# Designed miniproteins, single chains, continued (2), part 34

Each design is a single chain, and the fold is of that chain. pLDDT is the mean over its residues in the fold that is shown.

## One batch from the design tools (miniprotein)

Design m5154
Fold by ESMFold2-Fast:
Structure m5154 (fold): chain A 77 residues (1-77)
Amino acid sequence: ADKELTEIAIELLRERARRSTDPEVRALLEEVIARLERESLDDVLREVLTGDYPEEVKTEVMEAVAEALRELAEKKK
């Protein structure tokens, strides 16, 4: 997978975790970040989106990846 995309997604997820007022959502986002540092983006996304994660966590992860894709596209233009 694209290492630059994963790096941007991790930064965006850290920002979202810091803004979260729900300690459970924040803890799960921190877990996703830790997994992205060790595992492929594709594997982590598959597990989060198809697994037993709260809707809020799935939404935050999807939005962060979408933002990362936009930032990567702007850098490569």
Scores: mean pLDDT 81

Design m5155
Fold by ESMFold2-Fast:
Structure m5155 (fold): chain A 65 residues (1-65)
Amino acid sequence: SAAEAEKERLKKLLELQNELFELLDELSKEGKDDEVVEFFREMAKENKKLTEELLKEYIEKVKKL
C-alpha cells in the first residue's frame, strides 16, 4: 500500500540520518571545525525528529487499516 511504502521510505531516511550523526561525531573527534559540525548536528536532530513524527503518524494510519 501507499502507506506501507511511505513508512519504509521514512525508515530509510531515519537510517540515513543516523549515519549522518555518526559521520558528524567522527568529524568532531578529528578536530574539525566544531561550530560547523555542531550546526549540522542540530540540523540533523531536527530532521530526525520530524522524520520520527511522520513515521509515527503513518504507523498509526497503517494500524487502523
Scores: mean pLDDT 70

Design m5156
Fold by ESMFold2-Fast:
Structure m5156 (fold): chain A 84 residues (1-84)
Amino acid sequence: ELLETIEKGLPAAKEKGLKVEFEIEIEGNTIKVKFKLEKDGETFSAEATIVFNEDGVAEVDGTVKKVTKEGETTEEHLTGSEKV
């Protein structure tokens, strides 16, 4: 459902002059997600790796980054684990 919402939103965002990039790569028990939004010289990006282990736990390691038109960068590292 979240993925479907993103896929439906991408064409609308492009029509509004937003440059949006979204990638998902699945390999074995690993999911890699990349998201990038660019508008008026500002960039917001996020990337995460989700690994499903043998104990039924999803481990997340991700980074969220914002770059302003002035070249100022803010970056946040996100980690977590949850049983599925």
Scores: mean pLDDT 69

Design m5157
Fold by ESMFold2-Fast:
Structure m5157 (fold): chain A 94 residues (1-94)
Amino acid sequence: MRTTVADLLDELAKKLGLDDATLAKLRDIFTQKVGLNLDDILELSEEEYEAILKAIRDYVEGKIDEKGLVARLMPLALKLAVERLEEAVRRVTK
């Protein structure tokens, strides 16, 4: 699946029935704590998408705190950093 961080969060908010305040908190966590940009493009496997969905659901249900959510999202953040570097290399190497 190819999507932006902003589009991913909007889709997850719709699937989980999140209010605007909860969505705003998730945007802050993704940008300020995980270090992603809302315009970052994600290429996710089904398993990666399910892991993100579960992490956000667990956070919203109070099963994990903000630190727990950030910890579960760190593998995704690292994968995105690698994907951004690969895309940048492709653009400069033509």
Scores: mean pLDDT 78

Design m5158
Fold by ESMFold2-Fast:
Structure m5158 (fold): chain A 68 residues (1-68)
Amino acid sequence: GLEELIRALLRSFDKDGDGYVSVEDAKKALIEAGLSEETAQAIIDEVEDEDGKVSIEDAAKAAVELLK
């Protein structure tokens, strides 16, 4: 489903396997999953940490909850 696609795309940008991606890579992955740029930015704004990193699990969960 959409959650699995979002996780797969986010993981494809996770170059060190730590479960985190950059804001730029997270935005690209969410847009590739079929989300609008505005929706992708809203998810990133909610889940971005103070180091400018996005948790794959948090982003996937936020995307699924927002699209329900």
Scores: mean pLDDT 80

Design m5159
Fold by ESMFold2-Fast:
Structure m5159 (fold): chain A 96 residues (1-96)
Amino acid sequence: SEEDARIRALLRQQYELVKKALEETKEKLPPLDEKEKAEIEKNREEGLKAAEEAGLSEEEKEIVGELGGAQYILDRNEAFREALFKLAAERANVSL
């Protein structure tokens, strides 16, 4: 239960970082075409299915699904990657 709580806390932390990075780069993201939107939705659905099979809660399933969709953007957008890495470095206190 303590290990599960730790994993859930890390999942929420990753979700918050991704969400903040997307918001900070929102105006710099190119408009998605219909094929890209379909691929993001497919990745989200695959994440939801994996989370369902793992017995995660509805809230946790949604987080995993959205992280899967965000991975498509992470692989293709430098501004999003830079924002996410900056936020992750700030949270990690690497220089402190």
Scores: mean pLDDT 69

Design m5160
Fold by ESMFold2-Fast:
Structure m5160 (fold): chain A 68 residues (1-68)
Amino acid sequence: MSQSIYDQVRRLASRLGVDPSSSPDDQLLTLARRGQVSPDTARLLAQSGVISPEAARRAVDLVNSMPS
């Protein structure tokens, strides 16, 4: 498939005005704070090695605390 999970996250970050030159961890955490990323997406990114496992865990915790 021509699109990765990271590419999907990057497009979502762009929609929200997140700097495209920021790190994948930074983009994910920003999106998670805004309730724009699912816990499944965060875990998949960590499994793929695109983001750190620590960032993924924090993102999941943030999303689980946010109404969406």
Scores: mean pLDDT 68

Design m5161
Fold by ESMFold2-Fast:
Structure m5161 (fold): chain A 75 residues (1-75)
Amino acid sequence: ADAAALAAAERRGQLHARLVQALQNQDQAEIDAVRAEYQTVFGLSQAQVDALLAAAQRALQQQREWQREEEERRR
């Protein structure tokens, strides 16, 4: 087992969880901190980080819209 690869995967998972929570809470300071960690720790470019944030935001928006429609269908 590659201990460095396992540590990187765990850190990436933790960072993604922080990003999702920050986006749900609209915590811009935490979003900026997570963005900085993707660039400094994982060496991602600005464009790669922006794409990652956009994908996470779209997933959250789809989940929120699904919940809204589900509530409306139950009325």
Scores: mean pLDDT 78

Design m5162
Fold by ESMFold2-Fast:
Structure m5162 (fold): chain A 75 residues (1-75)
Amino acid sequence: MKEEVVREATAYFLEQSKKVPREHVIKWLEEAVKYAEESKSEEALILARVAARVAEALGDKELAKRAEEVAKKIE
């Protein structure tokens, strides 16, 4: 199910984010959100939802809201 994929991917990226400076993680999430907005595919929807959850966990509320809005536009 799509929700399980989003949950597993979110957990994986959060673990990987511990190995990389926060600024690099935020930059990757911004690029991912931009890609999702342009692609409008099922993979883009999953990516946008993962980006929203990771950004929220990192405390970037603005990026989390932007990613959530992109996901809503694809659904």
Scores: mean pLDDT 77

Design m5163
Fold by ESMFold2-Fast:
Structure m5163 (fold): chain A 89 residues (1-89)
Amino acid sequence: MKVSLRLVSAEQRDGVWRVTAEAVSDEPIIKDLVLVFLGGGRVVPGETSFSGTKATATAEAADAPAVYAFAIGHDGEELASLRVDLTAP
């Protein structure tokens, strides 16, 4: 089964990163989309939405050098993963 993960946006404001990722599949196999920030900083979960074959997740974290996105299936399996390095301008 093919699941694609992409970064929708990554924005830093006042030392806080706000990251949005999207998972898309040809089949309704996506149960969750999880964002995990590296660095052990405080993470504030944002909005998560599901629409059949699509999942979108947003999360915020302070002092994070990178984020991982994981698309999770109905049995808890990892369907796809994506790493994004976060660099301040």
Scores: mean pLDDT 73

Design m5164
Fold by ESMFold2-Fast:
Structure m5164 (fold): chain A 63 residues (1-63)
Amino acid sequence: SIDEHADAVVAAVAQFSAEELHEIYRKANPDSKLPLPDAELGLSSGEIELARKNGLPLVPLPL
């Protein structure tokens, strides 16, 4: 399905700080042993939320 409100989701999630997103991700994915996602890792706040909803591990490529 095509979700045209994805941009609104990105904007809404972007209102949270990286620390708040870390807590949201940790509570949503307590089973994950991967490093907590962060904008400094090359992911935007919205991408963190979208990847979490899709069940993707949020680890950027090394390069």
Scores: mean pLDDT 51

Design m5165
Fold by ESMFold2-Fast:
Structure m5165 (fold): chain A 102 residues (1-102)
Amino acid sequence: SPIEELIERLREQVLQASEAMKDEDPMEVVQLQMSVMAALTSAWLAVKSPRVPLEQARAAVDGAIAQLERVRARSTNPELRRLLDEIIAGLEELLRLTEEEQ
């Protein structure tokens, strides 16, 4: 499934971003992980449960992107910024695929 493959890739990218943040505030790392994982879970539930409102997945994705953009804006690490940009793009693609499932 394209959605399952994208979720797994995003999960791996979040772990890479977390490693790049190892010397930063642990609470910011946890908040980033929780925001992205909430978005992945909400998208998955919207796909698997056709009666679950897409609005929940949309809100979770928007929240995760906002958190990632805040971390990106504060970072001077070009590798972390690249990883965060890739995760943002992947979350936007995940939302698009989730909406296509109706």
Scores: mean pLDDT 85

Design m5166
Fold by ESMFold2-Fast:
Structure m5166 (fold): chain A 68 residues (1-68)
Amino acid sequence: SVEEYKEVEEALELLEEGRIEEAYEIALKHPDDAALNVQLFPKLPAEKQEAFLATLPEPIRAYLLKQA
């Protein structure tokens, strides 16, 4: 929906600004957005990375595991 798209765009903008915690909260609502979650994951603290990875769909999770 338009609302989901706006939230994802907002989260990507927050990531560019270094506002990782705020971007993370939005990303938890959009686990299927590859662009957002791939960009967010390496910026998360290690203790949050494992839990976050577990919430992602297999194609995105597999991609991120190859980058780790």
Scores: mean pLDDT 79

Design m5167
Fold by ESMFold2-Fast:
Order: C-alpha cells, then sequence, then structure tokens
Structure m5167 (fold): chain A 80 residues (1-80)
C-alpha cells in the first residue's frame, strides 16, 4: 500500500538520522523533520513525529525502536 511504502521510507530515514546524530535529540529532530517533509507529510504532522522521535532518543531508545515508532505514527496519519 502507498501508506505502508511511505511509512517504511520514513522509518528507514529515521533510523539513519538516529545513527548519524550519535544520540543528539535536536539533530534527530531536524533530520527526521526534513526527511518527513520530503516524503510528503504536512509540516504539522512532520513536526509532531519529529518531536516524538527526538524524545525517544533523549530517553535512550535504540535506532530500531525509534524507527518502529516513526513507522507506526506515519502509517496511522496516512490511513486517516
Amino acid sequence: SNADEIARRVAEKTRQAVEEAGGDPEKVRELTYKAMVEEGLSEEDAKRIADAVAELVRQGHDPETVARAAYAATKAILEK
């Protein structure tokens, strides 16, 4: 499905952002926000998800956990 394909790409870009940021939540927020907007999410939705994944990184969650959260949130938004 289109929603699944977009959510999968957002999740992969989020995983890469967490790995590249080296645990910096603000850098993750910036990288994931940019990636989500480039994938066609609204600025409002991209901000909400980017804020949420930055908080997960601040709490010490691993890249796989953060990527799964981004996948679920993106899919939920696109299936509305």
Scores: mean pLDDT 85

Design m5168
Fold by ESMFold2-Fast:
Structure m5168 (fold): chain A 72 residues (1-72)
Amino acid sequence: DEARKRAVELVEKALEAARAGDHASMLEALGEASREAKTLPPELRELVRRAGGAILDGDFETAERLIRELRE
């Protein structure tokens, strides 16, 4: 699924930007991930939403776990 792969890539990009302190790139990547997630099943959309929330909260361990679930 191209949309699922793209959502994973965008959430990973957001996590990398957050770790680097690049707030602008983080928000851009999260916005793009949310747009891609609209084409995903509800359970995968919820994983993207939760991963984005974890990134915004600085909870990178939770974000990494949710990204792994999204990849499956």
Scores: mean pLDDT 85

Design m5169
Fold by ESMFold2-Fast:
Structure m5169 (fold): chain A 84 residues (1-84)
Amino acid sequence: LYEEGMKAYKEGKYEEAKKYFQKALEKYGEDDVRILRGLANALDHLGEKDKAIEYMKKAVEIAKKSGDEIEESLMTMGLEITKI
């Protein structure tokens, strides 16, 4: 599911990527950082900006909590959103 979503995303199939990432969240849990990030990126490309920001914020907060490595731009965005 996650790998299938990433493959669809890389191929520009954002609606398919969204479906795979949504199913992955349902099956593996709502708090998987990689799946949340993938879903947020797919939603961003589909123009669902508010949902994309929500899922990306959630992914960043979970990654910070678990000590997972995340990209600097992702960290910066998460901090800005969290301050709201």
Scores: mean pLDDT 70

Design m5170
Fold by ESMFold2-Fast:
Structure m5170 (fold): chain A 107 residues (1-107)
Amino acid sequence: VLEEEDLSFNFSPDATPEQIKAALQGIVGRALLLIESGLLSISDAIAGVVALEALKNNLSVKEVQELLDKLKKEWENMSPEEQERFKKELAERLRAYAAEQEAAANA
């Protein structure tokens, strides 16, 4: 079971777009390091994917929170087998983006 505070991005109401972007980049980087270490939790996977989508699509704080709430609700309604598959799919999305970023940096 996911605790609500583990999936809440605590952005200041006065946070600049640059500050938000830096925080989101940190969340993605942390999730990737946890994948490499074999320590990725479901809350880290969800936070990483949401931060990834926010960076790709320039999501607002409201849109980020709505996506977090959506993925948390989907997880809570899943069977144990669906939960294991979902976590794997989130990890694969993070790895695919890391590979895309590496390819773009070398182009």
Scores: mean pLDDT 74

Design m5171
Fold by ESMFold2-Fast:
Structure m5171 (fold): chain A 86 residues (1-86)
Amino acid sequence: SEMTEAIIEEASVAVLYLHVEVLKRTNAPREEIERAIEEALRQIERTLALLKEIYPQLTPSQQALAEQMMRNLETLKEHLEELLKE
């Protein structure tokens, strides 16, 4: 289902974000942290694009969930972009 695919993609974003946090906490080289952030940002953009594409085909309850997912992803994107500037 379209929502199942979106949920799986969001779970992939969570795993990538956790990887960035692990690298930061273990004092990994800056280049490795930046690469992990860029990978997470690409996955966020992909997931947002998917949610926007499927949105018109969703039920009202699924649209509400998709809107919450998009808000969460955009917040995470902003945090990662700020981290990349440091």
Scores: mean pLDDT 87

Design m5172
Fold by ESMFold2-Fast:
Structure m5172 (fold): chain A 64 residues (1-64)
Amino acid sequence: MDAVALARKAGEAAEAGDSAAARALAQQMWTGSTPEELRAAALELAREGDSAGAAAGWGAYQMR
C-alpha cells in the first residue's frame, strides 16, 4: 500500500472529526507498511506542510 496516500487520508479524516475512519486508515498503515515506509511517509508529509497526515504516519510508526 502507498503509506503516504493512507497517511493523507487518515489526516483528512481526523481533521473532519471522523475518528473511526482515521483509526481504520492508521491500522491499514500499521499492518500494510514497513516501519521505514511509515517513517518516510511521515517525514514527506511534514515537509509538504501536512501536519495531520504527518501525525497519522508517526502514530502508525510508533505502533510497530
Scores: mean pLDDT 76

Design m5173
Fold by ESMFold2-Fast:
Structure m5173 (fold): chain A 90 residues (1-90)
Amino acid sequence: RRTVRVRRYRFDSEEEALRKEEELIATSPHPDRFLVRFRTEDGRWELYEIEASPEARQLLADRAAPATSGPGADEQAFRDVLRAVIEELS
């Protein structure tokens, strides 16, 4: 059984999102955790904190990478990947 836990944070600026990302890295550096940051269509920033088994993390990283590349990354594609992985874990 694979376990995935996802937390979403929303910020008005990239600086606030970066600050939270650095805080999470400094406070709890876990090998099975990774962070994904992207800009929303209304100019806000979202940060996803994903905790997953090594196998689930690899799958998420492989699928999420195209959706998280560059500013204005495809949030819908990323959400679809997360949804599919969560459903697979059921």
Scores: mean pLDDT 64

Design m5174
Fold by ESMFold2-Fast:
Structure m5174 (fold): chain A 82 residues (1-82)
Amino acid sequence: SLVIPEEDVETLIENLKSKDVKVLKRAAFDLRFVTDEEDQVAGLKALIENKDLLPEIKNALDFGASRFTSPESLKLLEELRK
């Protein structure tokens, strides 16, 4: 499904704070199902807490966030990719 329930979004955001690379990578991939712009921003802000692990999940994040178009999410993606 291209639509993710709100309860699943909360779990996804929590998983984006995980120090388990496998959990983090899956959550980054699943960002593709997050269509609400505020939830997209919340997920990317959670990933900033895991900036040290971003090299391990770069491809998953690039795929998961490929449809993000809001100015705030694009600014956060630029910060995360530095």
Scores: mean pLDDT 80

Design m5175
Fold by ESMFold2-Fast:
Structure m5175 (fold): chain A 77 residues (1-77)
Amino acid sequence: SGELEEVTKKVEELIEVLEKAIEKGEPSPYSEEEISQLIEQAEAVGADKALIDKLKKLVRDYSELQKKRQEELEKLS
């Protein structure tokens, strides 16, 4: 259905955005709430589990990298 396709596209776009944010060390334009809502919607409509799992891993990796960078910057200040 069109809903499944639309949600799948949004998940793929968010994956690319998060991969670029991690690579460049930049903050994501999406909030944690927006990301969580998209993941819940994707699971509800039956989107590909491998794709959802990849997004969940990237969100975790992104959050850990942001926390680590903040901690390292505070130690150098």
Scores: mean pLDDT 80

Design m5176
Fold by ESMFold2-Fast:
Structure m5176 (fold): chain A 100 residues (1-100)
Amino acid sequence: MVRLVAIVLEPKEPLSEEQLEKLLEVAKEEARRLSKDPRVIGVAVELVTNVRTGRPVILVLIGTTASLEELERMVREFVERVERETGVELNVTIHVADVL
């Protein structure tokens, strides 16, 4: 079974352009680490705007064969590393769709 996972990383506080660029680059680097896992089929990272709030967010798209339990662990570890490297606190939303 393949899952498409959308992870929305929203900073809890407004960030400068320089802080947003650093957040995006760290998220991309940690996504490259995820792409080395054989359960990960593909990863994309984009800076997008939350249309309801007008705030910038990082969108991470993952194609994976991982179980929901493995996915929760992978996402937790990913977020913890991004927050540690950037010093930015994030609100995390996860959307999961099963793809046949």
Scores: mean pLDDT 83

Design m5177
Fold by ESMFold2-Fast:
Structure m5177 (fold): chain A 105 residues (1-105)
Amino acid sequence: VQKLIEELERIVEEEAERVRDKPDMSREERAEELLRVIERAEEVARKYKPEYPEFSELLLELLEVRRELIEASVDADPAERQRLLAEADERAAPLAAQIDELAAK
């Protein structure tokens, strides 16, 4: 599981730096780049699914929640974005907890 986690951490760190360094990026362009990062993480999860099926499946579900949030937030006003974030966090919390338990092994 450690190798999968390390690859995901690298992807997340790269994403954070790229978003911060592009001040002229539109909301739509920012969403497209975040979706590309989610696709990369999905590839990592699928790559490791034969070795870690339960972990990879939970991770794919978590990534789907994040994908839905990004897609829905592009055209949303600030109040709707706050609501979508809260809903995504509620859906993601049990998945993240299960992932943390599996990663601790």
Scores: mean pLDDT 74

Design m5178
Fold by ESMFold2-Fast:
Structure m5178 (fold): chain A 83 residues (1-83)
Amino acid sequence: MTEWTEEKKKELVEKIVEELKKLVKEEPELVEEVEEEEAIETLKEVLGVDEELAKEVIKKLGFSYAFTEETRKKLEEVRAASA
């Protein structure tokens, strides 16, 4: 069974969106522009979520940026805090 319910996934998406919006605003160099497919794969790998949830995060962010290694670490921290 997947660890997360639909409610927990939605909360995680909201936390990720807020943290990434703050990161992009304060340290834009930590977020690089790449193809949407690369951003989806990074979110799937780091957050352990499916492609649909990863696409929803990107749509809510409203940008086509990939994540640097530093951004990946911050996503891991948010995921750990949600568990």
Scores: mean pLDDT 65

Design m5179
Fold by ESMFold2-Fast:
Structure m5179 (fold): chain A 74 residues (1-74)
Amino acid sequence: SMELEKAKEFIEELLKELYPEKSFTEEALDILSKKAVEINFNRLALERLLQELGKLAGESKVITAEHVKKVLGP
């Protein structure tokens, strides 16, 4: 959907601001984009999620679906 595509762009831009050297796997970006739509693009909540993801990923330049699932819970 157009809303999901906009969510992907928003999440990728937000990651560039917070962790410019990190990227998402396609699956991780899909999960986060769906979450962004669910919370109506709540920027503060998304920034907090991305900060936790960056911290969890540590030295990894790639944020995976497993990282996202750990932060969002089951």
Scores: mean pLDDT 84

Design m5180
Fold by ESMFold2-Fast:
Structure m5180 (fold): chain A 65 residues (1-65)
Amino acid sequence: SERAALESRLIQLMIELEELVGRDAVNAIMTEVAQQHQKDGVTDPVARLQSAIDAVEAAIAEAKA
């Protein structure tokens, strides 16, 4: 399932990000992503997962710079 693959990818990326910046920072990023989805009316689970993955990947790249 595409959704299951994206969920597994997001979990792996969140664990990597938590190791770099800590749990509170990961929670803040995920809260901002959820608020943006609510504001933009994004309800599709696959689109939400892809957007969350993009946000976490960007945060990992920034933390490694």
Scores: mean pLDDT 86

Design m5181
Fold by ESMFold2-Fast:
Structure m5181 (fold): chain A 67 residues (1-67)
Amino acid sequence: HMTPEQQAELDAGVNEGIALIAAAVTKLAMKRKGLPEELIEKYAQEIVDNRDDMEKIREILREVDKL
């Protein structure tokens, strides 16, 4: 059994994990494209900052793909 608050905490933890993996993969992809470290750090941080918004993370990944 889980309270709504406890379920929200678990969901937040899962989203954080997904965001960290997405940020790591994004860093690798951008580094392979030869992009500057400052730009890589910026996009990775934006993914982590938006860890509770999976749609926003997808938007960020689309922007990175266009680079």
Scores: mean pLDDT 80

Design m5182
Fold by ESMFold2-Fast:
Structure m5182 (fold): chain A 65 residues (1-65)
Amino acid sequence: NAATQARLAAVEAEMRKQLGELRKLIDELYEKNGPYFTKEDADILAEKGAPLGRLSREAVRLEEA
């Protein structure tokens, strides 16, 4: 079980890191362009947000194991 616990902790740490990066990116884009994002900004946010869905599913899978 140590390996599963270590992996879950790693996934949770990566999720916190990704959420922090996404929040910082949103704040930076807001400072740059105000509340209206460009298409390029929206595409960047979508790419940065995609790993969170994968990590969330992995965390649930590990907790169910």
Scores: mean pLDDT 77

Design m5183
Fold by ESMFold2-Fast:
Structure m5183 (fold): chain A 88 residues (1-88)
Amino acid sequence: KKHEIEMAEKLIKEAEEALKNKDYKTAARQYYYAGVLYESAGRYSEAATAFNKAAEAYEEEYKRTGDIYYEGSAKALQVLAEQAAAKA
């Protein structure tokens, strides 16, 4: 509903600021929570976009660290994005 969409938009803005600062972990987390809120509100296209951006942020962190955790997290988020897109 309206409150969930407003919170999701705030999280997207926070994620975009984190990306500008190359804080990929914060960006991924904020995009993920925005995607969950968009799904809860039935906004599946916006949810898919948010999950894809979260996956991209974790891919950047994986490139920096070599930590397989971030590769796995990015792949899981890509699956969530595909599932949200299928409901759109």
Scores: mean pLDDT 87

Design m5184
Fold by ESMFold2-Fast:
Structure m5184 (fold): chain A 63 residues (1-63)
Amino acid sequence: MSDDEIAELIARMTGLSLEQAREVARMVREDPNISASEIAERLGISKGTASAALFVARTALER
């Protein structure tokens, strides 16, 4: 999947803005072992939202 398709999927599944979703996809690509807590702290979002976004990003990037 393209980075734009991954970002759109994250935004749709989590309710994040497309810009925030692109940032999640970029962070996961740069550090595949990044934690949901670190994403939550960097973006100022809940750990639940960060965990969902991380799951979607990892699933899409592993294919």
Scores: mean pLDDT 81

Design m5185
Fold by ESMFold2-Fast:
Structure m5185 (fold): chain A 75 residues (1-75)
Amino acid sequence: SLIDEAIAQLEAARDKTDPEYADASLRALEAIKEAYEKGASPEEILEAAKEAVKDAPEDVREDVIFSAERIVERL
């Protein structure tokens, strides 16, 4: 699946990625997967991703949310 592929790519790149970004991205992808599997709407899926990273630094949050929007658009 698109989500599982994204998670696998992130895990494979963790050693070359900023740790805070990698951690926040993984939390967002996990939230997207859970919401998608529950049949949530695109808006609800994106909201779940935003909630998963609300405690991340501003710059990290912005980048992760941008990536999450791209994933949700493809679902």
Scores: mean pLDDT 80

Design m5186
Fold by ESMFold2-Fast:
Structure m5186 (fold): chain A 92 residues (1-92)
Amino acid sequence: SLKEKLGYALGVLKAAAEAAGDKSGVELVEKMIEELGLPKEAFEKGYEEAKKLKDDPEKLQELTDEALATLIDVLDQDPEWEKKAREIREEI
């Protein structure tokens, strides 16, 4: 499901943002999962998998790049989700 793919990707991106000390990125991702009504289980799975890679920066970067590609692809295919994500970014 697109919602499950996006939820997983956002979970990965939250863990990556936390590892980088990017507080705005963490806030953005959390607001996106709430506002887009994404499946919490998919988000938690992505977050957990990325957290396991905290001591392997190359693998964490690979997973982060895949998550960013998924986010871009899904948002490009859904104009309403893209608009909502943009609105959330402006609130931060």
Scores: mean pLDDT 79

Design m5187
Fold by ESMFold2-Fast:
Structure m5187 (fold): chain A 66 residues (1-66)
Amino acid sequence: SPLDKEITKLQVIKGMLDIARDSEQFILERGVAAGKFTQEQVAAMQASIKELDEEIKKLDEEIKKL
């Protein structure tokens, strides 16, 4: 149905955001462990990850309303 196609499309977008979030988390964890990031860089990456988490949550809520 048209609704099923829209749900699938939104799920694909959510999957892409999940990959981006997990990628940034991995880079942050590895970089911190290796002592490669300043405190300011860590804070900026944590803020970016938090923003992605909020976008993913909002998108998941929109999918559930369909």
Scores: mean pLDDT 88

Design m5188
Fold by ESMFold2-Fast:
Structure m5188 (fold): chain A 66 residues (1-66)
Amino acid sequence: MRIVARFPTPEQARKAAEEASKAPGVLEAKAFDNGTAEVIADSPEGAARAVDALAAHGGTYVRVEE
C-alpha cells in the first residue's frame, strides 16, 4: 500500500516521513523537495499508522493508494 501526503514545507514532509518510517508495518518512507511524502506499507495496519504519523505532522491531502 502507498500513502501520499502533502505538506506546506519540505521540512515538515521530512519529519513526517521519518516518524512514519518508525511505525510497525512500514517498509519505506520518502520526502520530496516539493513538500510531498510517500510511505510504503506492507499491511492495512501499517498504512493506518503511517496516515496517523503524516496527519500528526501537518499532512494535508493524505491519501491511501494501492
Scores: mean pLDDT 80

Design m5189
Fold by ESMFold2-Fast:
Structure m5189 (fold): chain A 61 residues (1-61)
Amino acid sequence: MPTPEQILDRYLAGELSEDEAVDQMVALAETTAGVTFSPEQRADLRDGVRQWLLDREEQQR
């Protein structure tokens, strides 16, 4: 199972698209928490993860 750090590293290396990284992070969060998110919670989480990835990419510049 990849860690959040491994997913971020692969995204920053250009090995994962933004959508692929977001999908993997959301799947990891659900698996790690052992919880099923509602569609609204899942959409909010996707938006938060996407913003987090973009902020981290900007910090690499």
Scores: mean pLDDT 78

